# Ledger of designs, part 56: designed miniproteins, single chains, continued (4)

Each design is a single chain, and the fold is of that chain. pLDDT is the mean over its residues in the fold that is shown.

## One batch from the design tools (miniprotein)

Design m14045
Fold by ESMFold2-Fast:
Parts: sequence; C-alpha cells; structure tokens
Structure m14045 (fold): chain A 60 residues (1-60)
Amino acid sequence: MDAAELVRKAGEAAKAGDFATAARYAQEAAESVGGHVEADPASPEGAQRAITRAAILAGV
C-alpha cells in the first residue's frame, strides 16, 4: 500500500473541508506503516495533526 498517496488524499480532503475523509485517510496511511494516529473527524485542527503525524510515520 502507498502510504504517501494516502497522506496526499488526506491533505486534499482537508483542503476541501471534508475532515472525516481526511481523518480516515490519515489513519489508513499510519496503519499501512505499522503506526497509529488519533483522528478527530469533527475538528479541522485534529484532522491536520493526524495528517502531519501520518506523513512523518510514512516518511514524507
């Protein structure tokens, strides 16, 4: 699975205002590299933090 592509899709969803989808992609990206992130689907800040952590775990 391509963790970098999942992180990219999470970022695109967040820019579109779809924080639930952004949080979901961030969780999938983290899990694909054996990590875990807490994702708050109701919070723009929470979704962005999950994306950032998933990106670090994915090496992007």
Scores: mean pLDDT 76

Design m14046
Fold by ESMFold2-Fast:
Formats: sequence, structure tokens, C-alpha cells
Structure m14046 (fold): chain A 55 residues (1-55)
Amino acid sequence: GAEMNFDSEQSERFRAIVGQQLGKKVSEIDPEASFSELGGDSITSIILRPELDKL
């Protein structure tokens, strides 16, 4: 079976995308943190969904 793991590239992309949308620095984004823990809401999640799905 396929295991879903965040490689360094995927983690960097995730942090960049979330940081841009939430106005946070990339260094403040934990790649293992839930979106709600990063201060995201349902609307922001919908906006980020296509970007996160490509990771």
C-alpha cells in the first residue's frame, strides 16, 4: 500500500502555501500541524485545497 509521507519538498510547498494565505512566515508553519492549528478557517481551507491536493 502507498504511505502518505511529506518529503522536504512537499513540506516546503505546504508551508509556503499556508503561510501565504494566513500571512505567516514559512518558519512558523509546522508541516505536521493541522490546518486549524495554523489559524486557518473553512473558507481558507477551500481556497488552499487545490494546492494541498498537489502535494
Scores: mean pLDDT 61

Design m14047
Fold by ESMFold2-Fast:
Structure m14047 (fold): chain A 84 residues (1-84)
Amino acid sequence: MKEKEEKLIKEAKELVEKAIEAAREGDLEKAIKYAEEAIALLEQLESTAEVDLAIKSLRAAITAAREGDLEKAIEYLEEALKYL
């Protein structure tokens, strides 16, 4: 079980890093897509404080990106990485 959890966290981290890169390039649609994929992986894990905070930060990043706030979207994506 723990090995599968670590794999999901690693894949989620890689997706968040891709979302940050896309956001920095101004591709907010791609950033949103990667953030949504990361949330889907994290939702397969048991609820922990760190996982819940990461999902919350990713949801905030998606909201900021949809509002066109690129700087705030990047800040929330970087915050999500701190919890993973």
Scores: mean pLDDT 84

Design m14048
Fold by ESMFold2-Fast:
Structure m14048 (fold): chain A 60 residues (1-60)
Amino acid sequence: MAEEMEKREKVGRAAALLKHTDLSIAEVARAVGYKSQAEFSRTFKELVGLSPAEFRALYA
């Protein structure tokens, strides 16, 4: 429960960074506290339905 809420908070912050900054996906992952870009990208896609790159292409 708490870990799922933490993931949702990190993904929300990442979405804002993807929309409002030109940071790379790896830099966004690090900024929201992920140790690996691959883990971040998987979690983001699971919760959002789009990869971070796809999300940036549509909403940035």
Scores: mean pLDDT 79

Design m14049
Fold by ESMFold2-Fast:
Structure m14049 (fold): chain A 89 residues (1-89)
Amino acid sequence: SRRELLLRLIALKLRVIGLEIDVERAAKARDVERLEEIRRELEELRREAERLLEEAERLKDEELARFAREVLERVEELIARVDEVLASL
């Protein structure tokens, strides 16, 4: 349902926000193990965001598809940030 998809996207966005905070904390602590753990979780969230985008597009819900693309872009930006931090350590 559209409601179920929206709730899943909101939950995914909230988890990404939490991980953005965790990344900055781990970067300051130079915690390579934690950054690698976060990187793996972000890959799983990226796959989930891609699945939710496909579902929104199948429903032809342009607003949900836009929200899913926003979440996916934010996950990909955070993955790039983690990779940049790991490369500097």
Scores: mean pLDDT 90

Design m14050
Fold by ESMFold2-Fast:
Structure m14050 (fold): chain A 80 residues (1-80)
Amino acid sequence: MEISVSDLIELAIELGVASSREELKEKIKETLGLSDEQLKDPKTLTLGVIRLIAKHKGIPFHELIYPGMTLEELREKLKE
């Protein structure tokens, strides 16, 4: 994925999904049933953030992202 996990976390905070990186991680653990150990994997953390954004916006995960999607394309998708 072209989008960094840091950029996704910032986007989630901007959208009001969470007020901080730590709150976002806690919400991912609670909502998706993930452990702290699982969130140490950058891929798992990245997918967790995207799923939480999708849930917050009411967009199905599979309709929100695709391989090679940029941060700019994701932002435009979320305006809809």
Scores: mean pLDDT 75

Design m14051
Fold by ESMFold2-Fast:
Structure m14051 (fold): chain A 96 residues (1-96)
Amino acid sequence: SAEIEALKAEIRRLFAEIIKIAVKDGMSQEDINKIAGLIEKAMEAIENGDFETALEHLEELLKIMEKHLSPESAKEVRKLVEEIRELIERIRELRE
């Protein structure tokens, strides 16, 4: 579905913005690599239609980010994560 592929592309764009925030805020390379791994697992889960697992990886990502980011960067990441959750739910609806 062209619409589902567009939603996946938007999710990838938002994850790329999350990585940019982590780099700008000075997160360690070890923590950035952990976040990147969770992004890959979340995207794989979305591709497989395992939305519960995708949301679990997204929640773990948010916990790591909130622990290591400044309060202002953490607020920005929370907004991006909420937008990603809404896009995942839209993909779920379209696959029904």
Scores: mean pLDDT 90

Design m14052
Fold by ESMFold2-Fast:
Structure m14052 (fold): chain A 63 residues (1-63)
Amino acid sequence: MAAEAEAILGKVPPEDAQKAVTALLNGDEKKAREIAEKAAKESGLDPKEVYEALKTVVKAAEA
C-alpha cells in the first residue's frame, strides 16, 4: 500500500530516498537497490522492504 511505503520511507534519510527514486526513474535499478540497502542498514530496516517501498512510490508517480 502507498501509505505503508510512505511510512517506511519516512524512516529513511530524505537525501537517500530522493537519490534512490531518481535512480529508479532513470532505470538504474542496481543503484537504487544499493542506496536502499545502505539506508536500511543505517535505519535498522529490511533492505528489501525499503527497496519495494521505493518501487511502489515510483510506480504510483508513473501511473
Scores: mean pLDDT 77

Design m14055
Fold by ESMFold2-Fast:
Structure m14055 (fold): chain A 65 residues (1-65)
Amino acid sequence: MVSKEELEIEVEAAMAILQGYLSGDEEVRERATRLANQAIRLAEAGDLEGARRKVEEAFAIVREA
């Protein structure tokens, strides 16, 4: 079963993807989705710190859009 921290990262990654779609900008959507998917892969590999960094990057992209 996924850890509580891993699940939190996956939820945040999903939210970043959703915000990317809501931006209406294809480039923002693609960049946010790529970063969010990288975060999920890092979390699955046990790199929770790296995963958190990628989630923060994804949210930064959608916030600046």
Scores: mean pLDDT 80

Design m14056
Fold by ESMFold2-Fast:
Structure m14056 (fold): chain A 76 residues (1-76)
Amino acid sequence: SMLVEKGKEYLEKGKEAIKKGDYETAIKYYSKAVELYEKANSPELALALGYLGDALILNGKVSEGQKYKRKALELM
């Protein structure tokens, strides 16, 4: 699926942003990956929600990040 392939590209861009300490950019890319995986009904959605949650926590948005991590666990 083109949506799944694009989602993986955004996950990789998010990971690169994390390595650079750019948590705000990582949140943007992981959010795009989540949107694409939701549209595709992809099993990769749980993974993307987990990464988004971690990036939010690293950026100081702890409550929001915990909400996404809980959502990821519910989909496993």
Scores: mean pLDDT 89

Design m14057
Fold by ESMFold2-Fast:
Structure m14057 (fold): chain A 69 residues (1-69)
Amino acid sequence: MSREEIEEKIREAERLIEEGRYEEAGKLLSDAALALGFSQRSADGIREAGKNGDEVALRAAIKEIREAL
């Protein structure tokens, strides 16, 4: 996955969060994290945050993913 593809997933995830579509946002951020070499455990945590509607955790994941780019 390219840097441009990851940034696109981040932008889509931010839009999904604004729309209250947290589970979908968590899935996109989980995919981006795995593409950047994050552990499966970290990716699963992001997906779980999405399922739980944890906007704070999802926004924290966006920041960490951007820092890894």
Scores: mean pLDDT 85

Design m14058
Fold by ESMFold2-Fast:
Structure m14058 (fold): chain A 55 residues (1-55)
Amino acid sequence: SAEELAAQGVAAWRAGDYETAAKLFEQAAELYREEGKDVEAENLLKLAEIMKKKS
C-alpha cells in the first residue's frame, strides 16, 4: 500500500539510504495520487526531492 511504501521510505531515510528513500517516496506518492490523495502525494514528492539532493 502507499502507507507501507512511505514507511519503508522513512526506514531507508533513517538508515542514510537517501537514494532508496527517494524511490520509495516517489512510488508511495504515485499510489496516493491513484487514491485521490494529492496533498499526501505532493508532500512525499517534496521529501523525495530533498533525499535526491542528499544522495
Scores: mean pLDDT 84

Design m14059
Fold by ESMFold2-Fast:
Structure m14059 (fold): chain A 55 residues (1-55)
Amino acid sequence: SRLEELRALAEEKGLSQEDIDLVLELAETTNLSLEQLKQLIDGLAEAEEILRKKA
């Protein structure tokens, strides 16, 4: 399932539960391609990394 792959990728990228839920909701509602959803994950991961790097 795509949802399983996206969830695993988001978890690996260190996304918060809230951001993971957002990605999964878009996957169900918008039916975007994997490449587009991965691009969203990358953007969210970058934001999370900036906050995490500060520590």
Scores: mean pLDDT 79

Design m14060
Fold by ESMFold2-Fast:
Structure m14060 (fold): chain A 56 residues (1-56)
Amino acid sequence: EEIIERFKELIEKYKDKLSPEDIKVAETLYKALETMSPEEAERALENFEKWLKEKV
């Protein structure tokens, strides 16, 4: 699924700026993505990327 690949790319892109708490949020999202519909997963990734850009 492209969703998992995009998630991995986001983590790799921002890894140097992520706190341990940010990593925990990312781990929680990764687990949740496996249970989401494709539409829900796309929205979750969009919100996650926006959060990363605003927070770090």
Scores: mean pLDDT 76

Design m14061
Fold by ESMFold2-Fast:
Structure m14061 (fold): chain A 55 residues (1-55)
Amino acid sequence: MKVVEHEVDEESFEKAKKLAELGVYEIVEETEDSLVLLKKAGDNDEVFKVVLKKK
């Protein structure tokens, strides 16, 4: 299991949220200050858990 965490500014956070909504990531959990996303990676359909937090 892979978990990655990124701190982003408000503009980047809003843009990431919109891209996730468009299907680039699957949204697991969404708050005003954080997003928890799943992204498929690797040949064996491995899933990365991505946590974005506003700075």
Scores: mean pLDDT 71

Design m14062
Fold by ESMFold2-Fast:
Structure m14062 (fold): chain A 60 residues (1-60)
Amino acid sequence: MTKEQLLKLGEYIEEKTGIPKEIGAALVEGALEGGGTKEDIAKSLEENAGISKEEALSYL
């Protein structure tokens, strides 16, 4: 993922949860580097942040 794509997803997480976009972006990047798939991350965002899996995948 590009840094710009991570920041866009971070901004969306901030809108839904109030977690600062830089923190949200870093969490997604860390999960991807740790071997998490985009689908696993999208599912986690749906369950924990109220972001639909389809919306999360559009940013990933």
Scores: mean pLDDT 75

Design m14063
Fold by ESMFold2-Fast:
Structure m14063 (fold): chain A 65 residues (1-65)
Amino acid sequence: ADAVAAVRQAGDAAISAAETRYNELAKKLEKEKGPQEASIAKGQGLGDVQRLRAQTDAEVAALEA
């Protein structure tokens, strides 16, 4: 119970932090370098979020097995 809750909490926090950071970075890059650089940053952020989500899901599944 506690281990699953801790993993989900940590994963959710990491995902939220990554989403916020990449959204801020994309906004700055759009202003400073243009929409193409912002799109690249958004793509990288999406990839990182997907990896963090998959990792969290795998850890939860292992604990629930």
Scores: mean pLDDT 81

Design m14064
Fold by ESMFold2-Fast:
Structure m14064 (fold): chain A 70 residues (1-70)
Amino acid sequence: SKQDQVDFLAGRLVASGALSPETARRIAEAIVELHEEHGSRAPTAREVAERAGVSEETARRALAALRAQS
């Protein structure tokens, strides 16, 4: 489900130590929503930042943390 995807991604971001639980959840929600809207294309840091209401630098660090855990 969408909720399971959000919970999983948020957990990974928190585990990386890069983000607080609240910021991790916002970014996870943004990533899942952008994936639903744009299909298999990976979202950009700018798209994630605009949707999650965080800085582009914060979004870039979050995406880098997820990439490092892949």
Scores: mean pLDDT 80

Design m14065
Fold by ESMFold2-Fast:
Structure m14065 (fold): chain A 84 residues (1-84)
Amino acid sequence: MGEKKVEEALELARKAVELAKQGKALEGAKLGREGLKLAMEAMKLGADPIKATGAALAAIGAQVEALLVAKKLGDEEGIKAAQE
């Protein structure tokens, strides 16, 4: 169960980075947040701590990318979403 959530979190983080690179910072931040939530749930369910931490870091990285893109574009909603 937890390992499935790690896999889902990594997929969401990957999609979030792609959206952020396309200038869709708000959408990227939302997916990064979902990925982080899944990674935290995976840790609670006893997933491998290294894998779960890796997924959480990937999701955080996606949110950082979204924040930088949002700041460059002046997207206030994207900035707020990325700063959760």
Scores: mean pLDDT 77

Design m14067
Fold by ESMFold2-Fast:
Structure m14067 (fold): chain A 69 residues (1-69)
Amino acid sequence: MLKEVLRKEAEESVRAVKEALPTIEKLSPAEQSAVLLLAATAVYLAEKAGDEKLKEEAEKLLKEVKEKI
């Protein structure tokens, strides 16, 4: 089911962003841009999957990434 695939991809993206977030300010500009894109992608995928809680988590991470870069 496509929705389940999108949810899993969103969860993996959220996990990756959470792992990167504590050291994001020490990353190269290209790596910071990659984390920002990953966070934005997580929001999109969570929304398309219909997972409101995951979308809210991804949106909070996207905001944190934007505030740190």
Scores: mean pLDDT 84

Design m14068
Fold by ESMFold2-Fast:
Structure m14068 (fold): chain A 57 residues (1-57)
Amino acid sequence: SAALKARIQELRKRIAELSAKLQEAKKNGDVETERELQEELSRLSKELVALEKELRG
């Protein structure tokens, strides 16, 4: 569906943006921000996998 494809694209974009922020947090030694970003990325990655399975199933 178009709605599922749009959500997948939104999630991929957000994951890319947060991954860039995570690399900056690592460079700065900001352990708390790194932890929070890793947790958010884990959640979004699980959602992406679930939506991709729904789109293909």
Scores: mean pLDDT 86

Design m14069
Fold by ESMFold2-Fast:
Structure m14069 (fold): chain A 91 residues (1-91)
Amino acid sequence: MEVTVSISAPDAKQGEPITVTGSASPNAARVTVKLYNEKGELVAEKTVTPNADGSFTATFTPKKPGKYTVIATAEAADGSRAVAQAEVTVK
């Protein structure tokens, strides 16, 4: 099982959407994308089903400036999982 994650706006502005994109293995049943703030607090969570090619997208709108961490967890029906993370600075 593999997963990758990237953020389309690495220097985002507060109140504007950030787009999280990635790819999961073809056997992934779901991807859970979690957004954490600078204090390590969970701010938002979305669960998405990957497209047929393994791609996925999740959008978050941070309301406060600061450094955020995105963690994507891909899970398959057999219980196998993979994790990837990315960071974004919101101005």
Scores: mean pLDDT 80

Design m14070
Fold by ESMFold2-Fast:
Structure m14070 (fold): chain A 75 residues (1-75)
Amino acid sequence: MEDEELRRRRIELVRRIREMRERGESEEEIRKRLLEEGVSEKEIERALALLETAEKLREIGEEIDRELEERRAAE
């Protein structure tokens, strides 16, 4: 099993990527910065995939809310 330290680093990496993306940095700029910090490409891709999955789930939730709102507006 991975050390709790490695798990914390992964969570922190995902959080940092999200913050950089919210600041308007491109995925390529984020990758470049993290590579310069010594983060491996595989670790970056893993964190990006986790963040993208979480964002897609949130987007699906927003789409459902929008459809419900449209149904209410049609009343």
Scores: mean pLDDT 73

Design m14071
Fold by ESMFold2-Fast:
Structure m14071 (fold): chain A 81 residues (1-81)
Amino acid sequence: SNLEAAEKSLRSAIEAAKKTGSPVILLAGAHEALELVEKAGGSEEVKELLRRAIEAAQQGDVETAIELLEKALELLKEELK
């Protein structure tokens, strides 16, 4: 499903960003996840967290972006139960 694809994309992007410190990886992962969540009709809370993570990553705030994406990932896992 699109939500499962979004979870996988976020998990991959978070792990890669923690390893490399790259805001570009976070931006790519967050944008892909947002598109997938929007197509699936996912929760507004998840979409808001993804948009905030995109903004943080655009400003080079990798730490805040990771925290927001991890929160979005946790909520997506709950939606997939």
Scores: mean pLDDT 83

Design m14072
Fold by ESMFold2-Fast:
Structure m14072 (fold): chain A 62 residues (1-62)
Amino acid sequence: KKKELRELILRLIGLKLRIIGLEFDLENLELSEEERKELEKEIEELRKEIEELEKKIEELEK
């Protein structure tokens, strides 16, 4: 149980850090329309993964 919870928390932190990096790139880099759309799509996909992981973590913390 504790090992599984730890792995999920570490994965969650990793996904959150990746979103921060992508949001930084969107704000600070000169991106083409195509590159911007790809980054926004990746951020949306990562946000969905985070929501799924947070639900799994909540169930394991009970």
Scores: mean pLDDT 81

Design m14073
Fold by ESMFold2-Fast:
Structure m14073 (fold): chain A 66 residues (1-66)
Amino acid sequence: MPKPSDEYIKGVFYLMLATIYEKAGDLEEAIKAYEKALEYFRKSPQASEEEIKAIEERIEELKKKL
């Protein structure tokens, strides 16, 4: 059976997008993209607890700058 890693792939996509926004200085859009990545990773059995916590911590750090 082809493994439906669609949710994990979407998580990675939004994580990359969030990084692009963060580097561009668009912190509000970066936070939204990180939150989307987090939603998809939480739904993916492939995502590690450490990976999820790292994204949660990054979101909190960015929110402190707004």
Scores: mean pLDDT 81

Design m14074
Fold by ESMFold2-Fast:
Formats: sequence, C-alpha cells, structure tokens
Structure m14074 (fold): chain A 143 residues (1-143)
Amino acid sequence: SVREQLQELARSRLEEIEELLARAEELARRSKDRRIREAYATAHYHYEVGDYFSALLHAITAILYAEALERGRFDLIERLEQAEANLQADPLDPRNLLAYLRTLLEVALELGREDLVELLKPYVEILAKALGDTETLAELEGL
C-alpha cells in the first residue's frame, strides 16, 4: 500500500526522524504553546509504536509551529491548524494525507526551511504518484 511505501522510506531515514523528534522535544520543553506540545506528544507516541512516518509528520509540525510563532506568522499558524483539523477528519484518506504534507511543505518554504522542504519532497512524491496527482508532481519538479 502507499502507507507501506511511506513507512519504508521513513525507516530508511530513521536518523533524520530521531533528529527532528529531538528538536521537537526541545521546542516543546521550552514552549507553553499547546500546539507545539501536542504536535510533539503525537510525534513521540507514533515513534514509540513504530509509525515512523507519522512521527516524522508531527515532529515537523511542532518545529513549523514554533518557527511561525517566533516570526509572528499567525497566518501560517492558522494554515497548520486547519491542515491538522482536515487530516483528523479522515487520517487514513491518502488525499487528506497529501493535502497535509503539501501544507507542511508550503509552510516550510515560506519560513525558508529548505532542509524541511527537501526532507518532505520524497513523501509528497510517493503520495502524489499513488493518487495520480500530476499537478503536485509538476510543482515538486519546480522546487
């Protein structure tokens, strides 16, 4: 399945996920913001149960919330909150998962986090190919 492909990619990059999780933990410990702390808690839970792809997603979400808050980018906070709400409505729908990943990638771009963009691109590509989303694939080639 597409989720198995995402998990295999995540397992091949476990060191990157552990680094993201450690950064998310540091940000959650320093922050009183519920969004950062809840995103980290979700990432930690998924890591503990071996869902490394979901751990990656939520660790990046915590980092992006923290950077958007630091820069006063409340427009990006609202976009992340809406993306999380949409994903929670049906977290197993690969279309909702692609929309979520696209939002993380777009927020990372606006924050100048090229490292997170490069990290997210192969996961977005797997989902876009699985869904036949040629528009998303063309957008990724432009990045």
Scores: mean pLDDT 90

Design m14075
Fold by ESMFold2-Fast:
Structure m14075 (fold): chain A 65 residues (1-65)
Amino acid sequence: SLEELEKELEKAKTFEEAEEVLVKALKKLYPELSEEQIREAIRSTAKNLEEARELAEKALELLKQ
């Protein structure tokens, strides 16, 4: 659920943990994209944990709409 993803993002201590939350959120927003394509896009855009968390927060905000 969305609430579970928000809690997982709060607990994320590494880029990989934040990436997992972001992948799940983006897969819900863009179901036509493969998980591999989503991960590649994330890694091309976010260089560290902070940037990955920012993207995940934005994706979760879009899911609330």
Scores: mean pLDDT 84

Design m14076
Fold by ESMFold2-Fast:
Structure m14076 (fold): chain A 100 residues (1-100)
Amino acid sequence: MVRIELTVEKEAPDELLEETAESMKRMAVRAMEEEAAKAGITSLRVVEERTTVLPGKAIAEVVFEAEADVETAKAVAEAVKAKFEQAGYKAEYRVEEVER
């Protein structure tokens, strides 16, 4: 079992911060689902979603769990990070193996 924590940030005008955060959260879930499916992961689930608005910055945090090895999960998370960075977002991830 692995846990994948993904954080996406974007600077935006204050009037658009809430909309930007919600959009980034949806994009993060979709991108992770698509990359996980390409890697053969069938057990991906969202366990936590959070959006935070700071002056001039929107942040979306999504936590996923899946039955996969750490190397496969890191490859999936890296692909998602690369997509966000190419689109002008800042993205960071953490992958941990968790025992039940």
Scores: mean pLDDT 86

Design m14077
Fold by ESMFold2-Fast:
Structure m14077 (fold): chain A 75 residues (1-75)
Amino acid sequence: EAEEHLRKADELEKQGKYFEAAVHYARAIQLEENKPEPDRELLARAYERLADVFEKLGETATAQGMRAKAEELRA
């Protein structure tokens, strides 16, 4: 389910639909974080993708927060 949202978000990002892509990346993160044993690498990738999308939307501070979260997950 989280993987499905990641695939959809990747496709939307390729189409330049950054807001829609952000919604699906955020949904993938929410679903994975709610699991008893979250996949930290999947979450790190999702946060990095979400950061890239927020940068394209002009939300630089939000993007920095997402990148910091991805770094924390891989620490």
Scores: mean pLDDT 84

Design m14078
Fold by ESMFold2-Fast:
Formats: sequence, C-alpha cells, structure tokens
Structure m14078 (fold): chain A 87 residues (1-87)
Amino acid sequence: MAKEALEIFKKAVEKGEVPSPEEQELLKPYLDKIEKELEEELKSMKSRDEIEEWVAKELGVDVETVRKNPREAWIKLLLKKLEELAK
C-alpha cells in the first residue's frame, strides 16, 4: 500500500499529471500523515530562514539550493517522507 502511494506520487510529479480520484484516495492517508508531521515541525519555527535551514538539512543540501528552488525542495521532501513510510 505505501509503495503504491509512492509510485502514484512519483508519476504525478514526473509527468505533471493529476492523480485519478481513486489514486488520490490511496495517497490521502500518507499525505495526511506527512502534512501532520511537517505541521508539528513547522510550529516550532519562527522564520523563513529557520524553515529553509531545516529543509536543507533533511534533504542533505545547502540552504542556497533550497532558496533557489523552494518548490522543488518541498516536492523532494514529500518524496523522502513517502519513501520512509513505504519502508
């Protein structure tokens, strides 16, 4: 199940396609878990710089990489969290 959700998310990101309603239902429980975990982490952060540094650390990249492409960095973070849930 988690591996199936990961494959659906990868295809949506790579092809820029919206998942079907059935695929969205499969993704929802995993994305809800990830969003809840991210909300708890972000609650403790008071600045954009702190958020950028945290994302950079999670991805193993420098802060400059996150600042140049925040959207890509966020997508990679979601992928990493989904991969952890799929294991």
Scores: mean pLDDT 76

Design m14079
Fold by ESMFold2-Fast:
Structure m14079 (fold): chain A 64 residues (1-64)
Amino acid sequence: LDFTLSEEEKAAFREMVAAGMSDEELLDFYEESIEKLAEELEKLGLEEEAKKIRETLEESRKEA
């Protein structure tokens, strides 16, 4: 969904993946990106979507 992921966020994410960041660096960037995305979703009135992605972040923390 284009308006839930900005072009800047998509570009940054692709650069991160292409650069082959370490799992630790990837996780840190992922956590920051998810939090920013959640805030943008809340601004768009998609609070349930924001909650879901934050839950995904918490699950990643439990698995790490």
Scores: mean pLDDT 67

Design m14080
Fold by ESMFold2-Fast:
Structure m14080 (fold): chain A 74 residues (1-74)
Amino acid sequence: MMREKARELFEKAEEAYKQGNLDEAKVLMTEGLTLLRSIEEGRVDEALQNAEDARRKTREGLANYAAEKAKWAA
């Protein structure tokens, strides 16, 4: 069941990649990998929370990178 969610995230990441949405593909792939890793480590109760934290941190990293590029363009 949790592995099915990870597979769905990887499928969405592949679709985003094919559409040229590299940032979204990276977020989805990181979330899926974090979910699988949490399951493998026996942290199934924390798997969703760990995946959500990874998604948030990845989005924040991309936003910070975009902000720095904007500062450099000014």
Scores: mean pLDDT 75

Design m14081
Fold by ESMFold2-Fast:
Structure m14081 (fold): chain A 74 residues (1-74)
Amino acid sequence: RAEEVRALGERGDPSAVEPLIKALTDEDPEVRKAAAEALGQIGDGRALKPLAEATNDPDPEVRQAARDAIARIS
């Protein structure tokens, strides 16, 4: 799952943005972290609001990945 999410970010496919936004709410913090990183790599502004919500995630690594992704997109 997290590997698949990372691969979507590496490919930079804009059609992956909506699935990755859904992955930001996955049960697995590794998947949520990978989704934030992938959204930052793609750089699509549609991710900015979902990533801002992810900065309140209970997992500190997910929060950091979301902050880094926002900085990369903005």
Scores: mean pLDDT 81

Design m14082
Fold by ESMFold2-Fast:
Structure m14082 (fold): chain A 92 residues (1-92)
Amino acid sequence: MEEVEKLFKELEEKLSPEARAILQKIRDYFVEKGRLEDLLEILRDLKTVIENVKTNPNKAIAAALRAIGTTFDPEVQKLVAELLSLIFKEAE
C-alpha cells in the first residue's frame, strides 16, 4: 500500500492534469479489485517510461509494452495505452 501511494504521488507530480486523470482511473480500478501488486508493477513501468522517454526511447518503449501486458483486461489496457500516448506526446 505505502509503496503504491508513494509511486502514485511521484508520477502525479510529473504528469499533466489530463494524464493524471487517466492514472487515477487506473489506480481506482486496481484498488477496487484488490490487485495492488499489478498496480505497483504498472506504476514502476510508467516511471521508467517517464524517466527514459527523452534519453533512452528503446527502454521507454520496452517499459510501455510491459505496462500494457500486465493488465490482461482490455478496458485497462486501453487506459494504459491512452496514458502512454499522452506521456510520449508531452515529451515531444
Scores: mean pLDDT 81

